# Designed miniproteins, single chains, continued (2), part 105

Each design is a single chain, and the fold is of that chain. pLDDT is the mean over its residues in the fold that is shown.

## One batch from the design tools (miniprotein)

Design m7646
Fold by ESMFold2-Fast:
Formats: structure tokens, C-alpha cells, sequence
Structure m7646 (fold): chain A 80 residues (1-80)
């Protein structure tokens, strides 16, 4: 993924983290339809909030389902 695209994802995660109830909404959606994308999104929101340990847990779950996300996660972590 391009650096510009990763930066846009990070910025989106920061904006979502600022929305009341967004973290819980994404978590609820994960319970109803588990996906690597939603786990990645929840992890990024947690990372934007400074919850590094929790973010890492969701990133690990995303990688379990989609190992190809590893380079993207390294780039995302580098931007925080």
C-alpha cells in the first residue's frame, strides 16, 4: 500500500476515535460479522486513542485471518 493511502487510513482512524460511540459500534459490528477489515479498523481506532496493547490484540486477530496485512500494519504503527 502507498504511504499516502496508509496516512489517509491513520487520519480516518483518528477522526473515528473522536466520534462518541464509534469504538463500541465497530466492536458490535465485529460480533455480528467478524472480518479482518473490521479488526484492523478497531485496532487502528484503539491505536489512535493510545491503547497500544488492545490495538495489538486486534491487529493479531486481523493477521490471523489475513496474513497479507502485515506490511500495512507495520506502516500504520510507524505513523503513530
Amino acid sequence: MREEEVRKLVEAAKKMAAIPGMLEAVRKQLEEEPSAGLQLALGMILLAEGRFEEAREYFAKALEQAPELEPLLREVEALF
Scores: mean pLDDT 75

Design m7647
Fold by ESMFold2-Fast:
Structure m7647 (fold): chain A 74 residues (1-74)
Amino acid sequence: SEIERLEREIEEHRDDPQREAELRGQLAMLRVQQTAEQLRAQGRTDEIQAVIDQDPFLDEEQAAYVLAAQLLRQ
């Protein structure tokens, strides 16, 4: 899976703090998207914003992209 790939790449780049931070941001994006999809499937779409807001690795732009993707999905 892409999550497993990113976790492995983080492990491989532990000696590069900038690359590790970038990979952790990508991993956070995927995990939040997965959680948002699960919440949507359960009819708990009102909780998606809180999950995005509480993630320490998502910036405002990344949070906006996740929200837009979830709101536009029919």
Scores: mean pLDDT 74

Design m7648
Fold by ESMFold2-Fast:
Structure m7648 (fold): chain A 60 residues (1-60)
Amino acid sequence: MAEVERRLAALERLAETLPPELRQEVLDFVANVRARAAAGEPAAVLAAELDEYEAGLAAR
């Protein structure tokens, strides 16, 4: 979970550099992943979703 938390913090920092519309979408995604982690979702599943989301952002 420490790795997931580090990646979420990195996305929050990245969001500060983005246009307001993308910033809100990134923050909503971070909030969703945090809620799922708190609900006990496996770190491996959350890491896979983070990999896909980060790849999508990099493609823009």
Scores: mean pLDDT 81

Design m7649
Fold by ESMFold2-Fast:
Structure m7649 (fold): chain A 58 residues (1-58)
Amino acid sequence: MDELARALASLGLPPQAVAKAVHLAMEGKTPEEIEKELSKYVSPEQARAAAKAIEDVL
């Protein structure tokens, strides 16, 4: 999870969005579900990049 948090932070996500993405990944949510949730906090481009980073790390 530390590696995932670093990857998300490197994309310029705010700390709240990073924490939410890590929490959802720990709950077993799919990258698609995480992207949809993150789109409430960040741009659609950042949400897609975050979902891809989660797939690459997990």
Scores: mean pLDDT 78

Design m7650
Fold by ESMFold2-Fast:
Structure m7650 (fold): chain A 75 residues (1-75)
Amino acid sequence: SMEERLRELEAQARAAQEAGDEVTALRIARETLALLRDYLRQLAEENNFSAEQVAELEATLAEAEAYVEKQLAAA
């Protein structure tokens, strides 16, 4: 399930942070964002989000994705 995968990613992110492995932490962030993106459409339909609300969420997600990719490229 999405919840199980998110918990798994959270545990992996904490382990990477404790190890000082910033690159692994960024890769986990990228995977988390991809998972959220895949579920965004389903969540929007289930919660009856407006087209404007969906566009705002997609824009926020795209900004987060761009930030993570920029950090990975600089690593």
Scores: mean pLDDT 82

Design m7651
Fold by ESMFold2-Fast:
Order: C-alpha cells, then sequence, then structure tokens
Structure m7651 (fold): chain A 113 residues (1-113)
C-alpha cells in the first residue's frame, strides 16, 4: 500500500540518519542537529502510521514532504557557512543527500494516492 511504502521510506531515512550521526558522534553540533531532525521524522512517521483514509494519508505525506524540504533548506544553509569544518560539511552533505532522496521517493508515493 501507499501507506506501507511511505513508512518504509521514513524507516530507512531514520536508520540512515542514525548511522551518519553515529559515525560523527565526535562532532557535538552535528549530533544536536541530527537528534532534532530524527525526532521530527519519528513524529511524522507516527502521524503517517495513524492515517486511516487516503485523504488523511495524502495530507500527512504532503506535510512530511514540506517538513523534509524545510530541514533540507536548513542543512544547505549550514553547509554554506564558511566557518564549518570540512569534516562537518561532509557530514551535513551526506545527511542532505538522504533527505533529498526521501523527498523524491515520498513525492512518487504521493502521486499514487
Amino acid sequence: SAKDAALAVLDRTIAELRAIKEENAHIPSFVRELDNLIGELEYQRELIADAETDEELAAQVDATIDSLREHAARLKALIADPNLSEEEKAAYERALAVLERSIAELEAIRAAI
């Protein structure tokens, strides 16, 4: 189902972001940023899981896409900071790539609802 597909995208996204966070556990600023992002995605996952109709599912997938776009814009702003270390920039670029892939996958799922 479209709901199961959307939940699978979020479960994979959360797992990939957790792995990137663990690899960069020595960068406290990065860990704090990813903890916030992961927490928000876990909340969005619960809302999708609770959707009982295609209308509710479509609305919640749209809200999740908008949230992911806002987080992607935030990561792009952080990457653009000239004071950011090369290592921290690379970590944010990896997280951004995960979000951009997730947005594209959720947009495809939304088109099928």
Scores: mean pLDDT 91

Design m7652
Fold by ESMFold2-Fast:
Structure m7652 (fold): chain A 77 residues (1-77)
Amino acid sequence: SMQQAFQLYQQGKQYYQQGDLEKSIELYTQAAKLAQPVSQDTAADMYFNASKAAQDNGDFDTAQKLQQQAQQLQQQS
């Protein structure tokens, strides 16, 4: 599960660098969900990156929700 989370996260970073923000948000969010049961800190970092990608995409509502998820996980660790 964590191995899959890191693989998806790396793919998300690649799509972010290519400017495919929608795919980046999808992959970062999937990675965060897989990481969450194992490491809340790692999942929080992934949600923060998903939020940044959403903000860059102009999807401010999604960005805010993802940032809130990251902040909640950070407080629990």
Scores: mean pLDDT 86

Design m7653
Fold by ESMFold2-Fast:
Structure m7653 (fold): chain A 68 residues (1-68)
Amino acid sequence: MKEVYRVTNEVYRRLMERDLGLSGELIEITFSADGKTATLTSLESGKSVTISTRAAQSIIDSGALERV
């Protein structure tokens, strides 16, 4: 399933670019069919990174990403 999230502030935007290489305000998250991984894609740059669903959920739960 595809979900679009907004990066909530400038500090989190810088952290997302530094740690994941994802720039910009809008991040698309696609969860794998087995629920084990999530692919995060910058809508600005088109760059993608695949991380564990746990790591993706931790980023969401931190308040860094807000669902659009």
Scores: mean pLDDT 84

Design m7654
Fold by ESMFold2-Fast:
Structure m7654 (fold): chain A 68 residues (1-68)
Amino acid sequence: MSEETKRAVQKIMNNPEAREYFMQAVEAALAGDLETAREYLDKAGDIAGVSPEVREQIFEALVRAAEG
């Protein structure tokens, strides 16, 4: 995971509202519900001010982590 992606995740985790949506995105990804994971990640990114390009990188990292 790139430094930019790591910093974006930290920014999300430091915002309580964005963190709640991000945790739901992680749970959805682990359950294989990738559409729901993307929706929650987009909400978290909007709140934390993360660009769409970086959100896509985070989503790819979540999918990879869920797959092992």
Scores: mean pLDDT 82

Design m7655
Fold by ESMFold2-Fast:
Structure m7655 (fold): chain A 66 residues (1-66)
Amino acid sequence: VTQEEILAVLREVPSLTIDEAKLVIEIVRKNKDKSVEEIAQQIKDHLGLSEEQARRAAETARKALK
């Protein structure tokens, strides 16, 4: 997990802590073959985010992963 990836997630979901943003990136890395909706559901289940926040986090983390 890079600082750039963490900052990208925090920019879209500023209510997250650095550790929560790291967890979002880890979930996305483990689920690269899944749809954004499936990744967002996992983020929601692990972090208790709203559907909109989880989708935003998933999309941003996928774009940040190079």
Scores: mean pLDDT 79

Design m7656
Fold by ESMFold2-Fast:
Structure m7656 (fold): chain A 96 residues (1-96)
Amino acid sequence: MTPEERRERVLAEAAVTMLRMMIHVMKKYKLSKEEQVEGIEIWMRDARRLLATLSREVQRAFIEEARRLVEEYKDDLSDEAYELLEKGLEEMERRV
């Protein structure tokens, strides 16, 4: 594994961890659907910017892991938040 590949994997894992933390906070504080959507829009913007700097292999691994996390926590998300994440991840996958 090259130093560049290691850096990319660390950044991708950090971004997925941020999403997990946000979902946990949303559940803990019982955030409204509007607050959930706002938080996800911010995360998705930052994730798209990060992914554009990563290799195709790391991008695919990131999207696959994020999709697994979204399905795992589906019941902890509003329908609007879930649909926004699903659509956003699909759009990211099309760009890989």
Scores: mean pLDDT 86

Design m7657
Fold by ESMFold2-Fast:
Structure m7657 (fold): chain A 96 residues (1-96)
Amino acid sequence: NLKFLIEVYIAQVEAAKELGIEVTANSREEVEKLLKENLEKLKEEEGLTEEELEEFLKERVKFIEEQLKKLEELLKNGYEELSEEEKFAIEKLLKA
């Protein structure tokens, strides 16, 4: 579900901007390009079948959904009250 991954990644980028965290891709077009290039490269380098790629995408979607739920909880509870270490962990999460 590439379209779903793009929408979810855009949501993460918007959340990162709200928190003042810099991200590599900052528009829908940049996100789509980056995801498509990464998926094509992964398929070629790892020699994945269409079925294996689909399985990988399903696992990635689940992972991203879980990370978004954590971000929504943090935004709800107030980002500014977090320690510097916790803020750094969130930055890594949003860039992953």
Scores: mean pLDDT 61

Design m7658
Fold by ESMFold2-Fast:
Structure m7658 (fold): chain A 69 residues (1-69)
Amino acid sequence: SMEEEIRKHGLAAAVVAKELGLVEEKEKAAAEEAVKSMSKEEVIELLREQKEKSEHKEEYEKWIEAVKK
């Protein structure tokens, strides 16, 4: 559903925020748990979507490449 997609996007953004050191411990744990339950391809797709809306496009590209490995 649309709501589930928005939630997944929010969790992907939390993972990104964790890498930037902007996430509280509880959100960091939630982001890690969400990533564990997502497929590699799904994570890549969400990161690509977040890249379009981010000012840190180069960082998102780095993470996408890291996930592909």
Scores: mean pLDDT 61

Design m7659
Fold by ESMFold2-Fast:
Structure m7659 (fold): chain A 61 residues (1-61)
Amino acid sequence: SSSDIDKLIAESQKKIDELMKKYKEKVSAGDSEGAKKVEDEMIKLGQDTVDRINSLKSESS
């Protein structure tokens, strides 16, 4: 349903906001490897969110 997709988007946005905070902390600390790891987590989260949205759309049809 559309409400399930809306909830998924909201939860993903919250997770991205938390990862952005971690990214800024790593950059401020000079931890380039930690910053890269957080960036990789953001990319993975984005892909997982797209896959879940597509799955929900398939179920609702």
Scores: mean pLDDT 81

Design m7660
Fold by ESMFold2-Fast:
Structure m7660 (fold): chain A 72 residues (1-72)
Amino acid sequence: SLSAEQAQAAGRAAYEGALAAGADEERADKTSVAVVTMLQSGRGPEAARAAAERAGGPEAGRASHDKGLQAV
């Protein structure tokens, strides 16, 4: 299982990625929650990335993986 800190970092990266792609704060927040939920439920980085992409688009998925999980 990932630590709560790592899950939160991935969620924050997905939030920022969604905003950078032009999503509003509500959409970005839903994207962050989806990432944190997937990671904390033990589904792993691939499932979290897919959830981020579905909620916030491809850039949110990339940001979650690259800055939250891969870089941290």
Scores: mean pLDDT 74

Design m7661
Fold by ESMFold2-Fast:
Structure m7661 (fold): chain A 100 residues (1-100)
Amino acid sequence: MMEELERLTREALKLLNLPYDPSKSVLDNALGLAMTLRQLDNAGELSEEEKAFLERLLERLTRLARERFPEIPDADPLDDDLLMLLLRTINKHRTKELLS
């Protein structure tokens, strides 16, 4: 699962001519990409191919996040509220690990 997420993230970053940051986790790179793609989609700047990649990336992120964080609701992966909830949930768990 993580290998496919990394592959999708790297492919989408290449499409956008953006660098993959090896100092960050695969999940961090994927979330940053999803936020960038959503911002571009809201501005009407994404192609149909880029929109398809965004949808697949968000579906994969939502599945991985729900497996690790059961508090994440079963919602539309294209919902901006869901993307913000994913970011908050991941940051909350990072804060707990840092304090533990």
Scores: mean pLDDT 65

Design m7662
Fold by ESMFold2-Fast:
Structure m7662 (fold): chain A 105 residues (1-105)
Amino acid sequence: KEEAIEFAKLPEEEQLKRSQEDHRKLVEKIAEILGVSVEELVRMVNELTPQEVVDRIEKLIRERNPGEGVREVAKALGLPDDLIEAMTEREVANLILLEIRNALK
């Protein structure tokens, strides 16, 4: 409802804690959808190039959810349908990578 305004009024330490918890839940959800551990996602992001991570995400989606594409996974993550429809599959995979990176600070 008014959570964004209330969040902005919180002390920096409280904002950081809430942001970290939200990011952690997002990473756990992505790991579950891709069928990998959170530790494996962290390893991929730290050890691989951005292009290699995107290729790995696309491969995992195909192997674990052969009837679903990258767009269906992004919708399951709560991304807006209108945004996803405006993007290519590669751009959606890059958006998923950005969400993982933002969560793994």
Scores: mean pLDDT 69

Design m7663
Fold by ESMFold2-Fast:
Structure m7663 (fold): chain A 80 residues (1-80)
Amino acid sequence: SEREKVIEKLRKLYELLSQYPDNPLSQVLAAGLKAAIEALEQGKSVQEALKIARQVMEDNGASIEQIMLADGLFLDIVKE
């Protein structure tokens, strides 16, 4: 139930970011969110999902500042 609530919040953020396709930060964040959502749906922990999201963002050329911003945002969302 808590997992489903976290997934719903992340999906809403993903949909919001998808409205800004011309923003490079939004695209990097959306890629990370998609990976986190998939990991959570596969039954992985929040910690594992965030680790996967960070790796996907890094693989997509995210700066350290972009990764830090995304990590803080994802943690705020999952904290309830």
Scores: mean pLDDT 79

Design m7664
Fold by ESMFold2-Fast:
Structure m7664 (fold): chain A 65 residues (1-65)
Amino acid sequence: STTDHIIRSIRQAHERGTLTEQSLNDIYESAKYHGYSKEDLLKLSDTFEELGFNKIAEKFRELAK
């Protein structure tokens, strides 16, 4: 799925140290604009929380409501 591809890209960017605040915001805005499913938004939230990005994880949880 598109979401699984994005999650893989997020994990790879985190490992490389290339994940920026701008890239996090771009992923959030894209998910909001394209109307990702509740399940996909929660997957992204869980991924960001796991990686220590608690603020963006909470934004995805709120978007999933």
Scores: mean pLDDT 85

Design m7665
Fold by ESMFold2-Fast:
Structure m7665 (fold): chain A 78 residues (1-78)
Amino acid sequence: SAHIEQATRLVEAAADPDTAKEFRQAAQLAIEALKAGDFELAEKILRSLINAVRAAGALGKISKEVADRAIALLEEAL
């Protein structure tokens, strides 16, 4: 999904390397689930990613602007 990839690039550019790697790995699993037609698994992973981005924004690990944009892109993928 283009939306998942865009959200991932925003987080990778803004977050610390470890957080960025964990996010990329989970995003890749969501993309693979979508390609396999496993929409239930994809939705579960995407909702987890949305919650992770929201938490990172609230803790100041990424800016509110980056968090809000990434969440909007991930919600478009749902």
Scores: mean pLDDT 87

Design m7666
Fold by ESMFold2-Fast:
Structure m7666 (fold): chain A 57 residues (1-57)
Amino acid sequence: SVKEEVKEILSKEFDAPDEVIDEAVEQAITFLESFGVEPTVENVLPLARTFLELELR
């Protein structure tokens, strides 16, 4: 699953609870789907990373 792959990558980069990482990835997937963009790892990862950086700021 794209969600699980992105979560695994981000969990190694960020020291954050799984729930926080899960929410960021889910938000990124939903955002991309709302604009008709395929939620691939390459598309989801940078957006979810940005959401996490904003949350942990």
Scores: mean pLDDT 84

Design m7667
Fold by ESMFold2-Fast:
Structure m7667 (fold): chain A 74 residues (1-74)
Amino acid sequence: SAAERARELGREAEELYATEDPNDPEAYKRLVELGYERLLAELEARRDELSEEEIEEKRRRLEELKEELLKKAE
């Protein structure tokens, strides 16, 4: 399920956070990517609670946030 996927991605992100060098920009990028995937999975888990239009708008916002965070890593 999407909710199960979100939990799996959350655990993966926690593991990376624990093992990665905090000054490594590649580690930061991996965490941003995992956070993005987790939020997308959480949005899919809420599909029954949201309209298709709301889901598309939230996906667009998450994509914009991901791009902004990745630019800060540069």
Scores: mean pLDDT 74

Design m7668
Fold by ESMFold2-Fast:
Structure m7668 (fold): chain A 90 residues (1-90)
Amino acid sequence: SQQALLDQAKAAIDAGDVELADELFKKLSPESQLELVEHHAQLLLDQLEADVAAGGLLDEADLAAARAFLAKQLEEVKKKLEEEKKKEEE
């Protein structure tokens, strides 16, 4: 099922298994691919938030800029996946 593939792909990203994550990504539907990209973006944001909270090199302004950048990239990915979905419906 798509959910089982998505869960495996998320686990691969969490483990840093890029090769497995790429292989599973190719088998996912556009909707599941988008969800996987959102999962990866959230992990990056969680890591940045942890650095800010620990008093690392990044501050609240850096975190806000990173969130804005990732949100913009995610919207571009959503647009591309929606276009591919429309092509596949033919």
Scores: mean pLDDT 75

Design m7669
Fold by ESMFold2-Fast:
Structure m7669 (fold): chain A 70 residues (1-70)
Amino acid sequence: SYEEIRERLLKELDEMKSKATPEQQKELDAVREEFLRRLDIYEKLGMPEEEIRRYAEGVLEGVKLFLESK
């Protein structure tokens, strides 16, 4: 479900945030807000769960790259 995808991604983001610097935490908060906004839009559009799951995976990968590069 969308809720399961949302909960899993938010949990992963929270775990990454706990190990991040204060500046990185600000960026992660922005990513979290953007993800929740897009998830709401995608849910209203009836986007398939598999596509939302792929999107969530991309967000997590992007965050990992961000934390490695900054």
Scores: mean pLDDT 79

Design m7670
Fold by ESMFold2-Fast:
Structure m7670 (fold): chain A 72 residues (1-72)
Amino acid sequence: SSKKERAQKILEEVEELEKKGNLTREDLVKAFRELGRLHGLSDAEIDASIENSDPKGLIHGIRALGDSILKE
């Protein structure tokens, strides 16, 4: 599937888990890593962002990366 289709699915999965109260840090890390790679971030940049972010920061980063990919 296209980058935009993958990004949309990741965003929808995160939102569904958040609504159900089942959203874990592991889910956030996975989503951020996948979106970061789709956006063209290096593994080092992705890992640094994950290490320096709390769960709310990761949610914000996921939304920002997803929005950037969808606007390409």
Scores: mean pLDDT 83

Design m7671
Fold by ESMFold2-Fast:
Structure m7671 (fold): chain A 107 residues (1-107)
Amino acid sequence: SERERRALVLAVTLGLLAAAIDFEAELLKKQGKLSDEAAELLKEAAEHVAEAARAVAEGRFEEAARHLEEAIKKLEEAKKLAPDNEEIATFLRAVRELREEVRRLAE
């Protein structure tokens, strides 16, 4: 169905975003642009986005939305520690937009 197709595309998009957040956390930490605490928060956010991707693929949209809420919380905490980091702001916007897509599929 169209809904199943959209859910699979969303799951792939969330999986790619999780990988991007995790990669960027390691890269920015290596470059000395993120503290260990901020990098750990990004990695925790990436884990929640990856869990959301799995939940969406399995049709568990309410569980996916909860994981994205936790990811947003972790990214907001990371942004407070690194307020001038544009990559964190970009990830936060992306996760918020994808959470709205999950909410539309849940209803």
Scores: mean pLDDT 90

Design m7672
Fold by ESMFold2-Fast:
Structure m7672 (fold): chain A 90 residues (1-90)
Amino acid sequence: MKEELIEEIEEAIAEARAAGAREAELHLMEAVLLKEKGEEEEKIKEQLEKAIEAAEGKERIVAEIMGKAILGDPSALEEARKAYEELEKE
């Protein structure tokens, strides 16, 4: 259900914020929320740009790859997951 998915994403953003998630992660989650709401691609890209700007070092690469995945590139999603795993190793 469309509304249920939107609520789940909003709850996930609230939980991530409470857990001390970085601004880059929060902006990526907002981009996902905007996409599910059917907002214009330009608005989604604005959140992705903010995520990249807030990211430092390796997080910037992850934000860029995740942004491509959010815009509908399935191969970028696989690359994003691998980059996140590599960050956790550090």
Scores: mean pLDDT 73

Design m7673
Fold by ESMFold2-Fast:
Structure m7673 (fold): chain A 68 residues (1-68)
Amino acid sequence: SEKELVEEGARLIAEDLRRAALLLYPDEDVSVRIEVTDDKVTIEVSTEHFHYRGTYTREQIIRYALSR
């Protein structure tokens, strides 16, 4: 379903970003926030020195899930 693809795509993007944060700052704690709305998905990944916030369309998230 579309909902399952959005949830999976958001999870995969968040995990990729978490991995990148830990590669740059391996001794820091990572926090992840995912907000899903009808129009968009916002993914935030942060440590003490790494701060990322990305906003994606549901279409972009679905495309990411299908491209793996």
Scores: mean pLDDT 84

Design m7674
Fold by ESMFold2-Fast:
Structure m7674 (fold): chain A 100 residues (1-100)
Amino acid sequence: SEAREIFESRLRRLFSPELAAAGLAIFDAVERAVASGDEEAGVREVTAIMRRHRLSEAEMKLLLTLYLESLEQAGVPEEVRRRGARILAEAMLRVLEEQA
């Protein structure tokens, strides 16, 4: 996937290798959820990855930004980008509740 390659390149510049690997796992979980239509399964998987790696709110927001920019640069349709953004935003909200 061109979007995945762009996202990986951006992650490697801005994050540690461990967090870059977490970001790619998140990308793959979102892509599977969008493809299957099971957005709730995607939210659960992404939440588990974010929690395991103890991502901060700033790191989660940066991942969402890099994800959306990578999809846009790769020419991914707006509908698909919106579904991925919803999964990521919902997972982020669940993690932030657990950190409170």
Scores: mean pLDDT 87

Design m7675
Fold by ESMFold2-Fast:
Structure m7675 (fold): chain A 86 residues (1-86)
Amino acid sequence: MVKVIVANSEEEARELAEKLGGKFVLIDANGATLEDVYEKIKEAVKDPSAKTVVVAVYGSDANTHARGLGLAYEAAKKVEEELKKE
C-alpha cells in the first residue's frame, strides 16, 4: 500500500520524505494541468523503492500555488483510488 501526502511547503515535503523513507515529488504549478500532476504522482507511486510519496507544489505567486495545491490533492486522491481498485 502506497501513501500519498501533499505537504504545505517544499521544505516540509523533503523532511517528511526523509523521515518516512518516501519519494519526494515537486510539482511546478505554473501552467500545470490536472493530467500533468496526476502523471507525475502516478509515476512516483510505481517506484518500488518508495512506500510513501510526498508531494510539494511550487507556484510563482500565491494564486498559482493555491491552484497547484488543489490539483495535487485531487490527483493524489485519484491515484490512491486507482491503487485500491487493483
Scores: mean pLDDT 80

Design m7676
Fold by ESMFold2-Fast:
Structure m7676 (fold): chain A 103 residues (1-103)
Amino acid sequence: MQAEAQATADEGIAELDKLTDELIKRLKEVADEAAKLTDPVDAYRLLGDAVMELQEKRGEGVARIRELASGTPQQVRDTADESKGELTRLAEQSIQRIKDFGA
């Protein structure tokens, strides 16, 4: 049980890191498009704020997963899924904010 929970935690953390990198890449692409408009400095400021928030939330998710590594694999998986959902929601909100600024 404990060894399986630890393996699930390591997998969940790796998935969370991969998702964070993919979301940051998407945010950069949106900011690059917005920067072609009259206010590139503000577009990249919004990108910087969004990247920092995603990295902070990734860190929180990793910490929660590690705390549950001594529990059940299901608890670890549920926590990883919740953290992925939160990161995706925050990234989508930031993408919309950058797009709205660029409009």
Scores: mean pLDDT 82

Design m7677
Fold by ESMFold2-Fast:
Structure m7677 (fold): chain A 102 residues (1-102)
Amino acid sequence: MDEVIEQLIELGKEIYEELQKISTLPEEEALKKLKELIEKYKKKLSEILGKEVGSLEIQFVAVMGLLGDPELVRRALELRKAGRWDELTELLERALRELEAK
């Protein structure tokens, strides 16, 4: 489990960095690059997680990479798995606010 979380954080950091680069492009080019990024990481994440991965999972992993805290990522994954969406949202919002305040 720890190795999977570490891999998700590393990939999430890569996805976040690519998303930041894409955000500086004109809309048409950004949409094209975003589609290429999603297809690339869909395959990698499906192999790591052992299941089919959609765009929402890729965005979730990008946030995990931004957070960079293995314990926080572990808790977020367990809340997501349990369907505890309100608690997951509160946890992520709190973590992101703390990053913005520093």
Scores: mean pLDDT 72

Design m7678
Fold by ESMFold2-Fast:
Structure m7678 (fold): chain A 77 residues (1-77)
Amino acid sequence: EEVRREILRLLAERGWIPVSDLVREVMKRTGASLSTVHRALVELVREGLIEVRTNPETGQQEVALTEKGLAYLEELE
């Protein structure tokens, strides 16, 4: 799926990204809806390919690629 690949690629390039910034960028790059991107994020977290944290300084939720997610992305490409 193109949305899942784009999420993983962005995280591989940038590291920790605020969820809102990631969602907006993925929507722009893929043309996917907000609900489609959110569903892909939920699935990727459930599969252990990405991880979520709250930044204690900003209160924002941020996401990053796990080692498992990097291996998965490398297999796709």
Scores: mean pLDDT 80

Design m7679
Fold by ESMFold2-Fast:
Structure m7679 (fold): chain A 75 residues (1-75)
Amino acid sequence: LPLIEELDKLIKEVKEAIAKSTNPQVKAELERIRSLLEELRDFIKENPELADFYKPVADWLKAYATALIEKEKKA
């Protein structure tokens, strides 16, 4: 499923950002996002017919994680 590949890529990027983060608050927030993304990925793997229903949630988490990662790099 394309959504699963996208989620797996994002999880990898978030884990890398967590490892490089020196800000405790950003690190904690990224770890929450990682947990949510892993739960969503596993749920969609079990329920692929519901992928379209949860795509907006995945898109929002992706945007939020990306914004946090980029903001920390620029700070």
Scores: mean pLDDT 81

Design m7680
Fold by ESMFold2-Fast:
Structure m7680 (fold): chain A 58 residues (1-58)
Amino acid sequence: MAEIERRGRELGLSEEAIQAAINLVRDAGLSVDDALEAARAYHVDGDVTKLLAIVNAS
């Protein structure tokens, strides 16, 4: 999970958004790339529809 933390910080995500990405990988089985995109969409852009679309595609 150190890779998710490193990449999340590089994307400018908050610690809360990084933790959400980690949880998506662990609990929803998302890839690191999809989890970071979902966390960014929700926590930076507030796009719940995009978050749900990414989760449902997994």
Scores: mean pLDDT 71

Design m7681
Fold by ESMFold2-Fast:
Structure m7681 (fold): chain A 60 residues (1-60)
Amino acid sequence: SNDEQALALYQQGVQLNMQGDLEGALALYREASRLAETTEVEEKILPNLILTEGAVRAKK
C-alpha cells in the first residue's frame, strides 16, 4: 500500500538522519508524507519532517 511505501521511505530518511544527511532525510520525509494515506502514518512522519526541516534551516 502507499502507507507501506511511506513507512519504508520514512525509515530510509531516519537512516540518513542518523548518518548526518539532513537534506537527504528531509527529501525522503517529504516524499513519505506525500504518499501517506492514513492520519496514523502521517502523524508518525510529520514531527521528524518538521524537526529535520528546522535543523536544515539552522545549519549553514
Scores: mean pLDDT 84

